Designed miniproteins, single chains. Designs and how they scored, part 24

Each design is a single chain, and the fold is of that chain. pLDDT is the mean over its residues in the fold that is shown.

## One batch from the design tools (miniprotein)

Design m863
Fold by ESMFold2-Fast:
Structure m863 (fold): chain A 70 residues (1-70)
Amino acid sequence: LSAEEVAELAAHTQALVEEARARFSEEQAEEIAEALDRTGTRGVIEGLSLEEIKALMEETFRAKAAELEA
C-alpha cells in the first residue's frame, strides 16, 4: 500500500470503530476494534489491495456485530 492508501485505510478503520462505539458497549466496541485491526494488518502483510482490505474489514465488522447481538 502507498502512504495515501494507508491513510485512507486508517480513516476507514476509524469510521468503523466509531460506528461500533455508537452501537455497542465499550468492551464490545473494543473487541470489534481489535478484530478490525487484525484483519487490516493481515491484509497488508498478505499484499491485498486497499479495496480488498476494506471489504474484509466490512465483513469482519458485520460478523462481529452479529456475534455480539446473539
Scores: mean pLDDT 81

Design m864
Fold by ESMFold2-Fast:
Structure m864 (fold): chain A 59 residues (1-59)
Amino acid sequence: SVKEEIDKLLEKAEKAAENGDIETLNSYIRKAVELVRESGDEELRDYVFEKIKEIYDKL
């Protein structure tokens, strides 16, 4: 599912953030946002944006 693909991208983004790899973090976040935009799913969008905020808040 799209959500499972996004969850994997967010997991990779969180790992990049933990390693201080901002370029890789931004690359995975960009891909997750692109998938959410293509889905047109507002609930999925809200979920993903909250997860992105949590990842950046840990920096």
Scores: mean pLDDT 85

Design m865
Fold by ESMFold2-Fast:
Structure m865 (fold): chain A 63 residues (1-63)
Amino acid sequence: MAGKVARATRDVPAAGPVVLGLKKGELVEILAETSDGLVVARSLATGRVGLVGASDIEVVGDA
């Protein structure tokens, strides 16, 4: 799923320096996947990079 655009399905609070905080409807670019159901993503609104739960996002297209 690297190189895909996904949308946050809910508000996700930032947790520490690693977990990316998202607002419902915010778009992210998926950069990499991890084995633990987390993805490395970049927020298209803020440009921040961090981890998000794969269950908290829905793929909507190609990056």
Scores: mean pLDDT 75

Design m866
Fold by ESMFold2-Fast:
Structure m866 (fold): chain A 75 residues (1-75)
Amino acid sequence: MEAKIEEAKKVAERAAEAAKELLAKTVGEEKAKELAEKALERGIAAIDKAAAAGADIDEIKKKLEEELAEAEALL
């Protein structure tokens, strides 16, 4: 279980990095970093909370992978 949670968190980190690159083109690097860091912090907290509640981590990871693919498609 722990390993799957860690994998989901890594996908969230990658999604935040892609979002930061996209936002930097519009709002500048500094603001993009702040927004991406806050989004990642909330995302990780949500993953931990969902895992504690017995949610399907594979489903959470799939949704994060979909978000990453959408963000990368906009780069």
Scores: mean pLDDT 76

Design m867
Fold by ESMFold2-Fast:
Structure m867 (fold): chain A 56 residues (1-56)
Amino acid sequence: LDSQISSLRSRRRSLEDEATRAAQAGDSDTARRLLDEVARLDKEISSLEKIKSSIS
């Protein structure tokens, strides 16, 4: 579970960096899509962290 959460956080950071680059390049459509994916990962991470706290 910790490994899974760590992996998702790593992916979230990568996508956030990509969104920043897309925005800097003027590709607002790509930046928006990547930020939507970041929001999805945030919800997944929160769900897993809640499960972890209930198991521990």
Scores: mean pLDDT 81

Design m868
Fold by ESMFold2-Fast:
Structure m868 (fold): chain A 57 residues (1-57)
Amino acid sequence: MSEEEVKELEELTKEALEAIKKGDLEKARQIIEEIRRKFAGNVLGEVAVAEIEKALK
């Protein structure tokens, strides 16, 4: 991944976690789908999704 792609993934992860803190679970799910679409098959993307899903519990 490029440095720009890593930064985008970090920003999406932060946005999803903030959405969860605000109770916007639908927004968090949309961000998970976006990460899975943009970073499909990428280990860092899978780690980010797992972190967000753990926060949803």
Scores: mean pLDDT 80

Design m869
Fold by ESMFold2-Fast:
Structure m869 (fold): chain A 58 residues (1-58)
Amino acid sequence: DELKERLLAEAEEARRASEELRQEAAAEKDPRKAAVLDTAAAILEVAAEFLEKKAEEL
C-alpha cells in the first residue's frame, strides 16, 4: 500500500527532524529558545507516533 509506505516515510522524517531539534536545543545558550526547540521536537515525536499507528491500521 503506497499510503502506508508514505506514512512510514513521513514518520521517519519527523523523527529525524525531532533529533536535529534536540541537538540544537542542547547547544542553545538562550534557555527560552532551547525550551521552544525541545517543545517542537516533542511535537514531532508525537506526530511520528501518530503516523506510525495510522500506517499499522492500513
Scores: mean pLDDT 88

Design m870
Fold by ESMFold2-Fast:
Structure m870 (fold): chain A 59 residues (1-59)
Amino acid sequence: TKKKLEELGKKYGLTVEQVEGAKRALEELGREVTVQMLVRDMGLSREQAEELVDELEEL
């Protein structure tokens, strides 16, 4: 789990803490809120945010 979060962080230019925060947001707030957070607060494109959320759902 942690190793996969580190790999996702490197792929999307995020810290492990940011990826962990996104996973928590996905679990607590759902997909659309998490995508919006990744785009607005972390500077990802919508496509990158949706890809990251898809990968987080596999964990």
Scores: mean pLDDT 82

Design m871
Fold by ESMFold2-Fast:
Structure m871 (fold): chain A 57 residues (1-57)
Amino acid sequence: SLLDQAQMAIAAGRSDLALALAGQLTDPAHLEELAAFARKAGDEATAEAIRALRDSL
């Protein structure tokens, strides 16, 4: 799934890829889960960007 691929991108340190995949997610719950995953991984900037995408839905 796109969510799984985005989580793997975050785990690999590929923020640009993670954000590109997050932009294709249409479920706000999936974006919230992805943002929480990014924060847990220590990537606060990516988490905030994903949360902004969620707020734009």
Scores: mean pLDDT 84

Design m872
Fold by ESMFold2-Fast:
Structure m872 (fold): chain A 56 residues (1-56)
Amino acid sequence: EPLEFRLEEVGDRVLIQVFADGEWRTVDSVPATASAEEVVAALARAAERAARGEFL
C-alpha cells in the first residue's frame, strides 16, 4: 500500500510521520528552522526507514 506522510510542527521541531497499522508513527524530525532541502532529504530518509518498518 502507498505510504501516507505528514509533517507536524511540535514546539521547535517538525515531526515526519507516516500512517502505518492504523496510526500515525514518527519516523524522523527536523528543526522548525530547517531549509526546504533539509526537509526533502529527511522525507527521503523517512520513506526508506518506513519501508523497512523502522520507527522512532
Scores: mean pLDDT 78

Design m873
Fold by ESMFold2-Fast:
Structure m873 (fold): chain A 61 residues (1-61)
Amino acid sequence: SARRKELLRLIGEILRTIGDILDLELQLKKNPSAELEAQLAQLRARLAALVAELRALEAAD
C-alpha cells in the first residue's frame, strides 16, 4: 500500500539521517569546525522534520 511504502521510506530516511549525524559528530570530535557544526544542526533539524512526518502518518490510524 502507499501508506506502508511511505512509512518504510520515512523509517529508512530517519535511520540514514541518524547514521549521518553520528558520522559527523565523530568528524567534529577529530576536527572541530563551525561549518561542520552548522551541517550537524541542519541534519538534526531534518531528523526532527522526518520524525514529525512519521508521527503524523501514525496519528492517522
Scores: mean pLDDT 86

Design m874
Fold by ESMFold2-Fast:
Structure m874 (fold): chain A 69 residues (1-69)
Amino acid sequence: KEIEELYKKLPKEAQFLVDAAIAHYLAGNEEEAEKLRQEAVDIMTKELGLPREKAEKIVDEYIKKVKEE
């Protein structure tokens, strides 16, 4: 729930990129998924002032949660 609350506070553009990355991971398109994941992290670091390590952790925890469903 904490990760979901943090994710909802992200810029809409970053949310779309993470959702797109998840779709590509589920389809087996790992290279495109990683590219979209990195673009989302970049937006989070730029727009929210988050350290890259924290931005990556939020994105990775959310991706893990969705993939386990």
Scores: mean pLDDT 78

Design m875
Fold by ESMFold2-Fast:
Structure m875 (fold): chain A 100 residues (1-100)
Amino acid sequence: SLKELIEEEVERLKKREEEHIERLIESSEWMRRIYELAKKEGLDENKQKELLLTVESLVRLGQAGLPWEEIEKMIESNAEHFGLSEEAKEEILRLVKEAV
């Protein structure tokens, strides 16, 4: 069934995403700090994953030449979206700025 094949591929993609996130946490001190921060802020597993992937993407955009002002705005918007505290937002801003 085409539906069964699609469901199998969706599960494979989810597993690859989980493996990627695990490697990010294990290989990067600053990504581990973002992960611990997401847990302290009470984010569920899916929101923790979304935050980690968002922060990774923002660092890559900064390294590719996106201005810090734009990255800062994106972090502020994401902090509001995830319902993060001001302290958590400031820590993410600091860690991303150091990683870029």
Scores: mean pLDDT 82

Design m876
Fold by ESMFold2-Fast:
Structure m876 (fold): chain A 65 residues (1-65)
Amino acid sequence: AEEKGEEAAKLAKEAGFNDEGAEGVKEFILENPEAADKVIEGLKEGLKKGLSPEEAAEVINEKLS
């Protein structure tokens, strides 16, 4: 959980999230470990496609639904 939270925070920063947004992603995964893989997958997809932070968040929300 913590390791995946750190990976997601790093990916969020690479995707253009600020420090607060990246920390929020890490905290979300620590509270919801079952969502970690979907969050990481959404962030990786956003980075690969060059999406904005807002667009990457939409991809993550769709995967969490």
Scores: mean pLDDT 78

Design m877
Fold by ESMFold2-Fast:
Structure m877 (fold): chain A 57 residues (1-57)
Amino acid sequence: SLEELVRRLLEILGRSRRPLTVAELARALGLPPSQRHLVYQAVARAEEMGLGFRVVE
């Protein structure tokens, strides 16, 4: 689910000491290149929830 993906995204970002690219997040989440759009969806959902974090293109 998108909510599960957001949870995993936040966990990964919390463990990182630097900004991560969308490609790095997709790999860390186990997403194939064809599903990179799910990273953007998870980021958008986290922003809707008022959560701040560091992601770069």
Scores: mean pLDDT 71

Design m878
Fold by ESMFold2-Fast:
Structure m878 (fold): chain A 72 residues (1-72)
Amino acid sequence: SARAEALLAQAEALAEQAHAAIAAGDYDTAAEHWLRAAELTAEALRLLGREEEARAVLEQGRRDAERLRALG
């Protein structure tokens, strides 16, 4: 689970960068960081055997990223 913990830590850092980009009005950068955070979270969930949650997180992350891009 050390790999999963590392991926979740990276995802949290990217989510913070996405929030900072949203606050700055940089929605394209926010979308990129948000999607990458979702990808890393999904990979961590797969390693933990949480396959259905991993798929849901990735699909939601894609939708959220598209919404963010639409704001720019």
Scores: mean pLDDT 90

Design m879
Fold by ESMFold2-Fast:
Formats: sequence, C-alpha cells, structure tokens
Structure m879 (fold): chain A 66 residues (1-66)
Amino acid sequence: MILRVTYVGDVAHGVGVVLRLIGDPRVELEKLSENEYRVTWHGSAEEAEALLADLQADPSLVAERL
C-alpha cells in the first residue's frame, strides 16, 4: 500500500509520527515536502489497513491512499 501523509498541526507531533514510521523495517518513507511524506508499506494488507485507519484518526494528519 502507498500513502501520502501530511501533518497540518503541531510540527513536534508530526516529527514524532515520522520517527515512528522510520523505525519500522516494513516502511519505506520518502519526504515530498517540509510536512508531506510518501509511505510505502511492505507488510500485510491487514496491517496496512490498520495503519491507514490509525493515521486517519489523528486530527493533526491528513492520510490518503495513493
């Protein structure tokens, strides 16, 4: 699964989310701009849907499937 993740709130919160994603060996992360990232998930489809749901539940983030 490929996602675009944009943080729209507090920069420190956005940095924390990015650091959590960088720590996962199943995640390939590409910086698109100062506050926007492409996330490629190499794990299971079930885990991918859970990740998308968690990111979409965060009001400081905009997460969309590419």
Scores: mean pLDDT 76

Design m880
Fold by ESMFold2-Fast:
Structure m880 (fold): chain A 75 residues (1-75)
Amino acid sequence: SEEAEKLVKEAEEATKKAAEEGVKAMKEADELLQKIRKQLETLSEDDRNKAIQKGLEYVKETGEALKAREAAAAA
């Protein structure tokens, strides 16, 4: 649904910002995604599951990007 797509886009934006601002912002993005997940409870099961899965994938990608950045800084 359009509503689920909008919420996923908001989660993507938060995750991207976390990658730019660091570890503290990553935790805030994860908390935001959990709040979005609760709001998605009112949507269809399929739309909700797709939005949650996509959001979690972006959180994982951000974590991997941060880990790579930390490894480069430590070298």
Scores: mean pLDDT 71

Design m881
Fold by ESMFold2-Fast:
Structure m881 (fold): chain A 67 residues (1-67)
Amino acid sequence: SEATLLALKAELERLKRAIEEAPLPEDVRQRALEYVERAEEALKKGDLETAAAHLKEASSLLPPEYQ
């Protein structure tokens, strides 16, 4: 749905900012960015379920205060 797409786009932008701001080891930051990149690709293809899954994986790599 359009509402789901907008919510996922908002979460994508939130996670990009969180990854930039969070104190992360370089390997963890790289993995989080890879998930965000895969989510962005999925959104471009209209695959909302795959996008949501990748965003959840990216979020799980962040400290609790950034989730």
Scores: mean pLDDT 88

Design m882
Fold by ESMFold2-Fast:
Structure m882 (fold): chain A 63 residues (1-63)
Amino acid sequence: MLSPEEEAAAETIRIALEMEMKDRGLASLSEEQREAIVRRVAAALGLDEETARRAAEAALKRV
């Protein structure tokens, strides 16, 4: 289970991934596209590497 901070980060990443898919009309994103979005969100939220990795894994399972 994720901490409250990791859960909030995962939700933010999930929303960003879903919005990108919707904006591009795609059913799924490439690995490169997912990594780029995760990196942007992690940087914007000021997440450390481990928190960003755990949040990204949780978000990807929900998309």
Scores: mean pLDDT 77

Design m883
Fold by ESMFold2-Fast:
Structure m883 (fold): chain A 85 residues (1-85)
Amino acid sequence: HMEERERLERLVKQALEFIKNAPDDKKEKLAYFAGQFIAREGLLRVGLTPEEVIEIVRKAAKELNLDDSTIEAILAGVREEAERL
């Protein structure tokens, strides 16, 4: 269980680094879909709560110094996917 959470945290950092370096015209769309994917992995595979998934995303985004619009797009994807599951 703990190893699965650590793997998710690493996956989130890699996904957010990819988004940070993406072209501006694709960044928000990629962020939203990444949020949905992260939510599915965290909620269904690892068994985390939506709040725990959001915490992991916020921590990684802060470390990578992502802009607020990108962070909100990721979190929107997380929240919408969590409500659907």
Scores: mean pLDDT 83

Design m884
Fold by ESMFold2-Fast:
Structure m884 (fold): chain A 71 residues (1-71)
Amino acid sequence: SREELRQKAASYLAAAYIAAASLDFDDNPEETRRIVEELAEKALKLAEQIPDDPEFREWVREGVERVRELL
């Protein structure tokens, strides 16, 4: 369902934020950056599957850009 896609996309984005926020304290920052990008990509792909929710898709895109600024 679209609700499930929204929840999954938001969950991946949240995970990316949490991982990115801890980057400076990680023992392997390169691996953490890779994980953040994988989570961000998953959030974007799921959001793109929700055609009737342009506001949510934009929110995910903006969130990913914010996450990438932390890398």
Scores: mean pLDDT 83

Design m885
Fold by ESMFold2-Fast:
Structure m885 (fold): chain A 70 residues (1-70)
Amino acid sequence: MELEEAIRYAEELAKKAGLSPEVRDAILRHLRAVAERDGRVPSKEEVESIVKMAKLGEQDAAAVRARRAA
């Protein structure tokens, strides 16, 4: 899988998951950073895991914001 294929796959998964544009951008940035840091393209499994974690992260962020409200 080339980096651009991984990015396209991640974008498709994020759209199906209903993730916000901000979260989609964060995922794509993370994939590019991993490719640069490790000198490798993330696997389909890694891309799927990142998108799943992003879904959980959006829910958790709402809970954290409620807890930290001052």
Scores: mean pLDDT 73

Design m886
Fold by ESMFold2-Fast:
Structure m886 (fold): chain A 75 residues (1-75)
Amino acid sequence: SKEEIRKLINRIIALELRIIGLEFEIELLKEKLEKETDPEEKAKIEKEIEELEKEKKELEEEIEELEKKLKELET
């Protein structure tokens, strides 16, 4: 139904906006990492980047599943 399509589109948009936020945070952390000289702080920043990149990947996989469902409803 059109209502199911709208719900899927709205959920996809919400997840895409969250990914944009994560990409912004990752870029800020990468810039901080480039300027950092303390090995312990570098390791903490690298771990934080890895955790955010993992969250981003999980959200991208959720979007792919939702897009697959959307295609099935549009065909």
Scores: mean pLDDT 88

Design m887
Fold by ESMFold2-Fast:
Structure m887 (fold): chain A 58 residues (1-58)
Amino acid sequence: SAAARAAAEAAARAAGAGPGGAQSGGTYKDLLQREHPELSREEAAAHGAALGAAFGDS
């Protein structure tokens, strides 16, 4: 879902991870679950992985 993916990216930025952030990894999944409790743990994990890949590939 594109909307959930965009929201996930916004959540990562809100946590200060954003593009060019000093740290990444499983934090995205945790933030997604906290900011978007409507997402299942698997959905949050998938979006978190996508965010990590996107931020890692500058």
Scores: mean pLDDT 61

Design m888
Fold by ESMFold2-Fast:
Structure m888 (fold): chain A 95 residues (1-95)
Amino acid sequence: MKLREEGEEYYKKGDYKKAAEAYEKAAIERLERRDYRGAAEDFENAAEAYEKAGDYKKAADAYKAAAQAYALAGDEEKAKEALEKAKEAEKKAEE
C-alpha cells in the first residue's frame, strides 16, 4: 500500500516518527479491509519506528495493536511475541 511505502521511505531517511505514523495509517486501512496479517506487520513496523524515535509508550501501544491483529489472523505465536515486545517497550518507557 502507498502508506506502507511512505513508512519505508521515512524509515530509510531516519525520520522514524513520520515512518511510524505512516505505518500506523497503513495498518488501520488494512484492518478496515480485514487484512489482519498485513495490519499486524504494519503495526510492528510502526512500533519499531517508535522505538528508534525513543517513543517507547507509543511503541508499546503499537505492539499491542500488532498482537491483537495477529490474534485475529489466527497467528497465536506472533501475537505472543508482539505482547512480549510491548512489555519490553513499557519497561523502557518507565526508565
Scores: mean pLDDT 86

Design m889
Fold by ESMFold2-Fast:
Structure m889 (fold): chain A 65 residues (1-65)
Amino acid sequence: MTEYAVEHRVEDGRTTTTLTAPDRAAFEEAVARLLEAGARLLSETPERAVLEDPYGSEYVVELAA
């Protein structure tokens, strides 16, 4: 199973969950799983994706350096 580093942050009453993917395949898997769970893709670069779930929580997927 792919292991992500997970961090939860609360800013301005909104929860942001950051997932740090160890490699590109894990990054793409995390984005795909969030989309499958009903999240909406707000922005994407090769190293960072930002998504919002149906409840207004933000998810950030980052590629490990």
Scores: mean pLDDT 77

Design m890
Fold by ESMFold2-Fast:
Structure m890 (fold): chain A 96 residues (1-96)
Amino acid sequence: MEFPEELKELIKKINELMQEADRLVREVLARADPETAKRILERFHELSRQIHELLKKAYEALKKGDFETAKKYLEQIISKVEEFVRWLREELERLR
């Protein structure tokens, strides 16, 4: 299935945000104690699971030609990754 240009831009943004999240996770893990590291990895794993589920739902919506529903799922992924990135930045500041 071919993605509309608008949805391709959302997917690109998701990929960029996930790359930033991965970089921040690595930076926090380098400074964190084992208990903090465990919490970060558990949250990152849960985020990855939620993203996979939302991407599956977006793809199913696209198969039905429901581009608005697909867009909403992609926007939900963006919001979840942005919240995770914000939380990681706060954790990094606490580890100063």
Scores: mean pLDDT 82

Design m892
Fold by ESMFold2-Fast:
Structure m892 (fold): chain A 70 residues (1-70)
Amino acid sequence: MKITIDLSDVDPFDLEVMATLGIILATSDGVPVTEADISSLPSLTAQIAVKLGKLDAEGKEIKEVTIEIK
């Protein structure tokens, strides 16, 4: 099931913290994390953080995030 989370009401500082944590998680082993790897993460919070980090790294404006829950 795909879930889209609206982040427009989230404080920009909190989004920056989450994106930073997501980049750390995505690059911890020096290998880019795939969408399949993201969906296999044990925590919904971790999946969101990694996805936000990828969007931030691509220079995209963070207004919403879409994740696939199994």
Scores: mean pLDDT 65

Design m893
Fold by ESMFold2-Fast:
Structure m893 (fold): chain A 70 residues (1-70)
Amino acid sequence: SAEIKELQEEIEKLMEELKEAKAAGDREKMVALLEKIRELLVELARLSGASQEEIDKLTALADKRIAEVK
């Protein structure tokens, strides 16, 4: 659907910004971008019919990865 494509494009833009922040060593910006990417990935998963249990597992794993950057 158009909504899924728009979310994928937004995630791609944030992933490019994340590469720039990583190259600059900007941990605070990396954390903020990862948190926003996580939010959009959860929305994408919901629109794609993922169960709440699957979403909860994905968010828990994402939270661990974000904590490793902090």
Scores: mean pLDDT 84

Design m894
Fold by ESMFold2-Fast:
Structure m894 (fold): chain A 86 residues (1-86)
Amino acid sequence: MTLILTLKNMTPTQLTGYTLRAIGLELDGYDVKIEIEGDTLTITIGGLSDAEVQEYLDFARELAAKGAEVRIVREGDRTTITITFP
């Protein structure tokens, strides 16, 4: 499965933290593409299992409970999660 995770309206500290996590995934051998534009980070991760995608869905729901706006779109084997921080 392919996951596209878009994180928007981040503070500089949040942008740095999530970018380092994405680099960590690439170093762990995941097929990762990282794109940064202003306060927006887009991470594309290929080769994920259903269980790994579910972990990201749970993460997004946890952020929504903390006031983030979350949009989830699933089309076939592709899941797009867009998170906009408050």
Scores: mean pLDDT 85

Design m895
Fold by ESMFold2-Fast:
Structure m895 (fold): chain A 72 residues (1-72)
Amino acid sequence: SLEEAKKLLEEGKRYLEEGKYEEAKKAFQDALRIAEELGDKELVSEALRGLSLVYKKMGKDEEAEKYQRLAL
């Protein structure tokens, strides 16, 4: 649902702030799946930006760039 996707995006952002990168990654991946099922381009973009930031924080620059490009 839209509500569940938004909650997962918020949880992902909170996990990022706490340095819990694996938990943040899973939250953003789950949000992305729901956003894609809904066809909500704005939510898809937000989830992809979240994943890009997670990969950047994990030192995976190639993956971070990939998700950044997909979010555009």
Scores: mean pLDDT 88

Design m896
Fold by ESMFold2-Fast:
Structure m896 (fold): chain A 55 residues (1-55)
Amino acid sequence: MMSPEEAAKAGENAIKAGEALGDERLKELGEQARKYGEEGNSEKAHEALAEGGIA
């Protein structure tokens, strides 16, 4: 599984992708993943990414 730092970066990328695609849900999930990743909670960060279809 990805580290908290990797999950935070993936969340940041999801925010950018959501903005480019106009996908508000993807942006929201990316924001959650980044926040949880920064807090060291890789499990919740990964759950947010998985719900967004990012893995």
Scores: mean pLDDT 76

Design m897
Fold by ESMFold2-Fast:
Formats: structure tokens, C-alpha cells, sequence
Structure m897 (fold): chain A 67 residues (1-67)
């Protein structure tokens, strides 16, 4: 299982939900199964952690497109 983290520069819950929906849509489009998504508020924004059996490079590409 591979893990990728990315940061949103916003603490807005709507922004985090939007990013997660975009990420799930990109993963489904590529046939990639997401095992878990963890969302944590930080002082600078929101951290989203994605776990999947897909290669880390593919997970990073999806995360970058979801931003």
C-alpha cells in the first residue's frame, strides 16, 4: 500500500471536500482503487492523506490534478 500527502492552503471545509471529490473522480477515471482518505486541519491549511495500492507516482499525479 502506498501513501501520498498533499496540502491545501485553505482551512475551508468546502475546499477540502471539493479536492476529495476531484481526487475520487480522477481515481475512478483511471480505475484506481482508493483504500482510505484522511483529512487533518493544520495551522497553514488542510492536509489530505490518500492510501492506495496504486503506484505512488500515479497517486501524486491524481493529487496534483485534484488541487
Amino acid sequence: MNTVEFELPSKDVGSAIGAILNLVAEAMERGIEIKSIKVEETDDGTRITVESDAPEEQLREIAERAL
Scores: mean pLDDT 77

Design m898
Fold by ESMFold2-Fast:
Structure m898 (fold): chain A 72 residues (1-72)
Amino acid sequence: ISAALAAQLLAAATAALPAAAADVAALASLSAVDQVGLALQLVALLTQAELAGSAALVATTSALLAAASALL
């Protein structure tokens, strides 16, 4: 991918992570539909982090997805 697209994906993923982390922390209180929605969002964020080439974001997003999966 282009450097400009990678930078845009990095910025978007970085901006979305705090909200996603808060949703993972509240996972047990979410409806089943919202839990599935969060899982899909985390997969999308992981894909964005991988395309951006950020090992730190890949690690953070993978940890959140693993935490969400363990609670489901």
Scores: mean pLDDT 75

Design m899
Fold by ESMFold2-Fast:
Structure m899 (fold): chain A 58 residues (1-58)
Amino acid sequence: GKLYRVVKDYEARLPTELTLKKGQIVELLKEVNEDFALVRNLETGEEGYVPKSVLEEL
């Protein structure tokens, strides 16, 4: 899938969300809406929803 860089730290607020650290690379699994995407953290293998605002396309 498309690869994105995390540009801002994000702390999960729901069990379905993913905590991300700036500099990590994630794979886009699904665009959900204008605000959120379902991604996989390539470092940990964990999947979850994150705000698109913390992602930059590679």
Scores: mean pLDDT 87

Design m900
Fold by ESMFold2-Fast:
Structure m900 (fold): chain A 73 residues (1-73)
Amino acid sequence: SNEQKIANIATATALIAIGNGAPEEDVRAIIRYLSKIKNAEDAEKARDAILPYIDAGDFEKAVEVAKQVVEKS
């Protein structure tokens, strides 16, 4: 289902953030915002938009971008 695909994307993205040293608050925020997206394709686009910031250690920006995607959908 789309709900399960979105949950998988949110969880996988959270695990990558944890692996990059993200604080618990930022990990929770990423899961919260990605889980609010209504379709898997938009969730994948949101993940792809935030991954470069996660990889760079800019977790504040990753959360900001995730929030903006939810607010526009």
Scores: mean pLDDT 85

Design m901
Fold by ESMFold2-Fast:
Structure m901 (fold): chain A 52 residues (1-52)
Amino acid sequence: MEAEKELKELLLSLGYSEEEAEEALEIAKDVAEEYGKSLEEIVKLAKENLES
């Protein structure tokens, strides 16, 4: 499954707009590239933070 779709759906469920979700997705991709992580890892960390 596309990690991009999971992140976008997560943000929309939290009350963010479509445009805000797209902007956050771009930031998440930049963070993943900067730290040498996959987007899937960033999405996993975001989900874990919501449960913690």
Scores: mean pLDDT 75

Design m902
Fold by ESMFold2-Fast:
Structure m902 (fold): chain A 61 residues (1-61)
Amino acid sequence: GPVLAVAVEDYEAKSPFELSLKKGEKVEVLGEVGDRYLVVKSLENGETGLVPKKHLELLET
């Protein structure tokens, strides 16, 4: 199934390539960029963007 993650705290986007998240929001992990970022898709609004790995916890499917 899809790889899901949840925001462990609020995150404010620092660039137009990043996605802002509220604590508890669920996202689908689409891929990795370097060692520190994930490309994710918001399950609430379908927006995609970069989020630091440290702000996300992977969920079991």
Scores: mean pLDDT 82

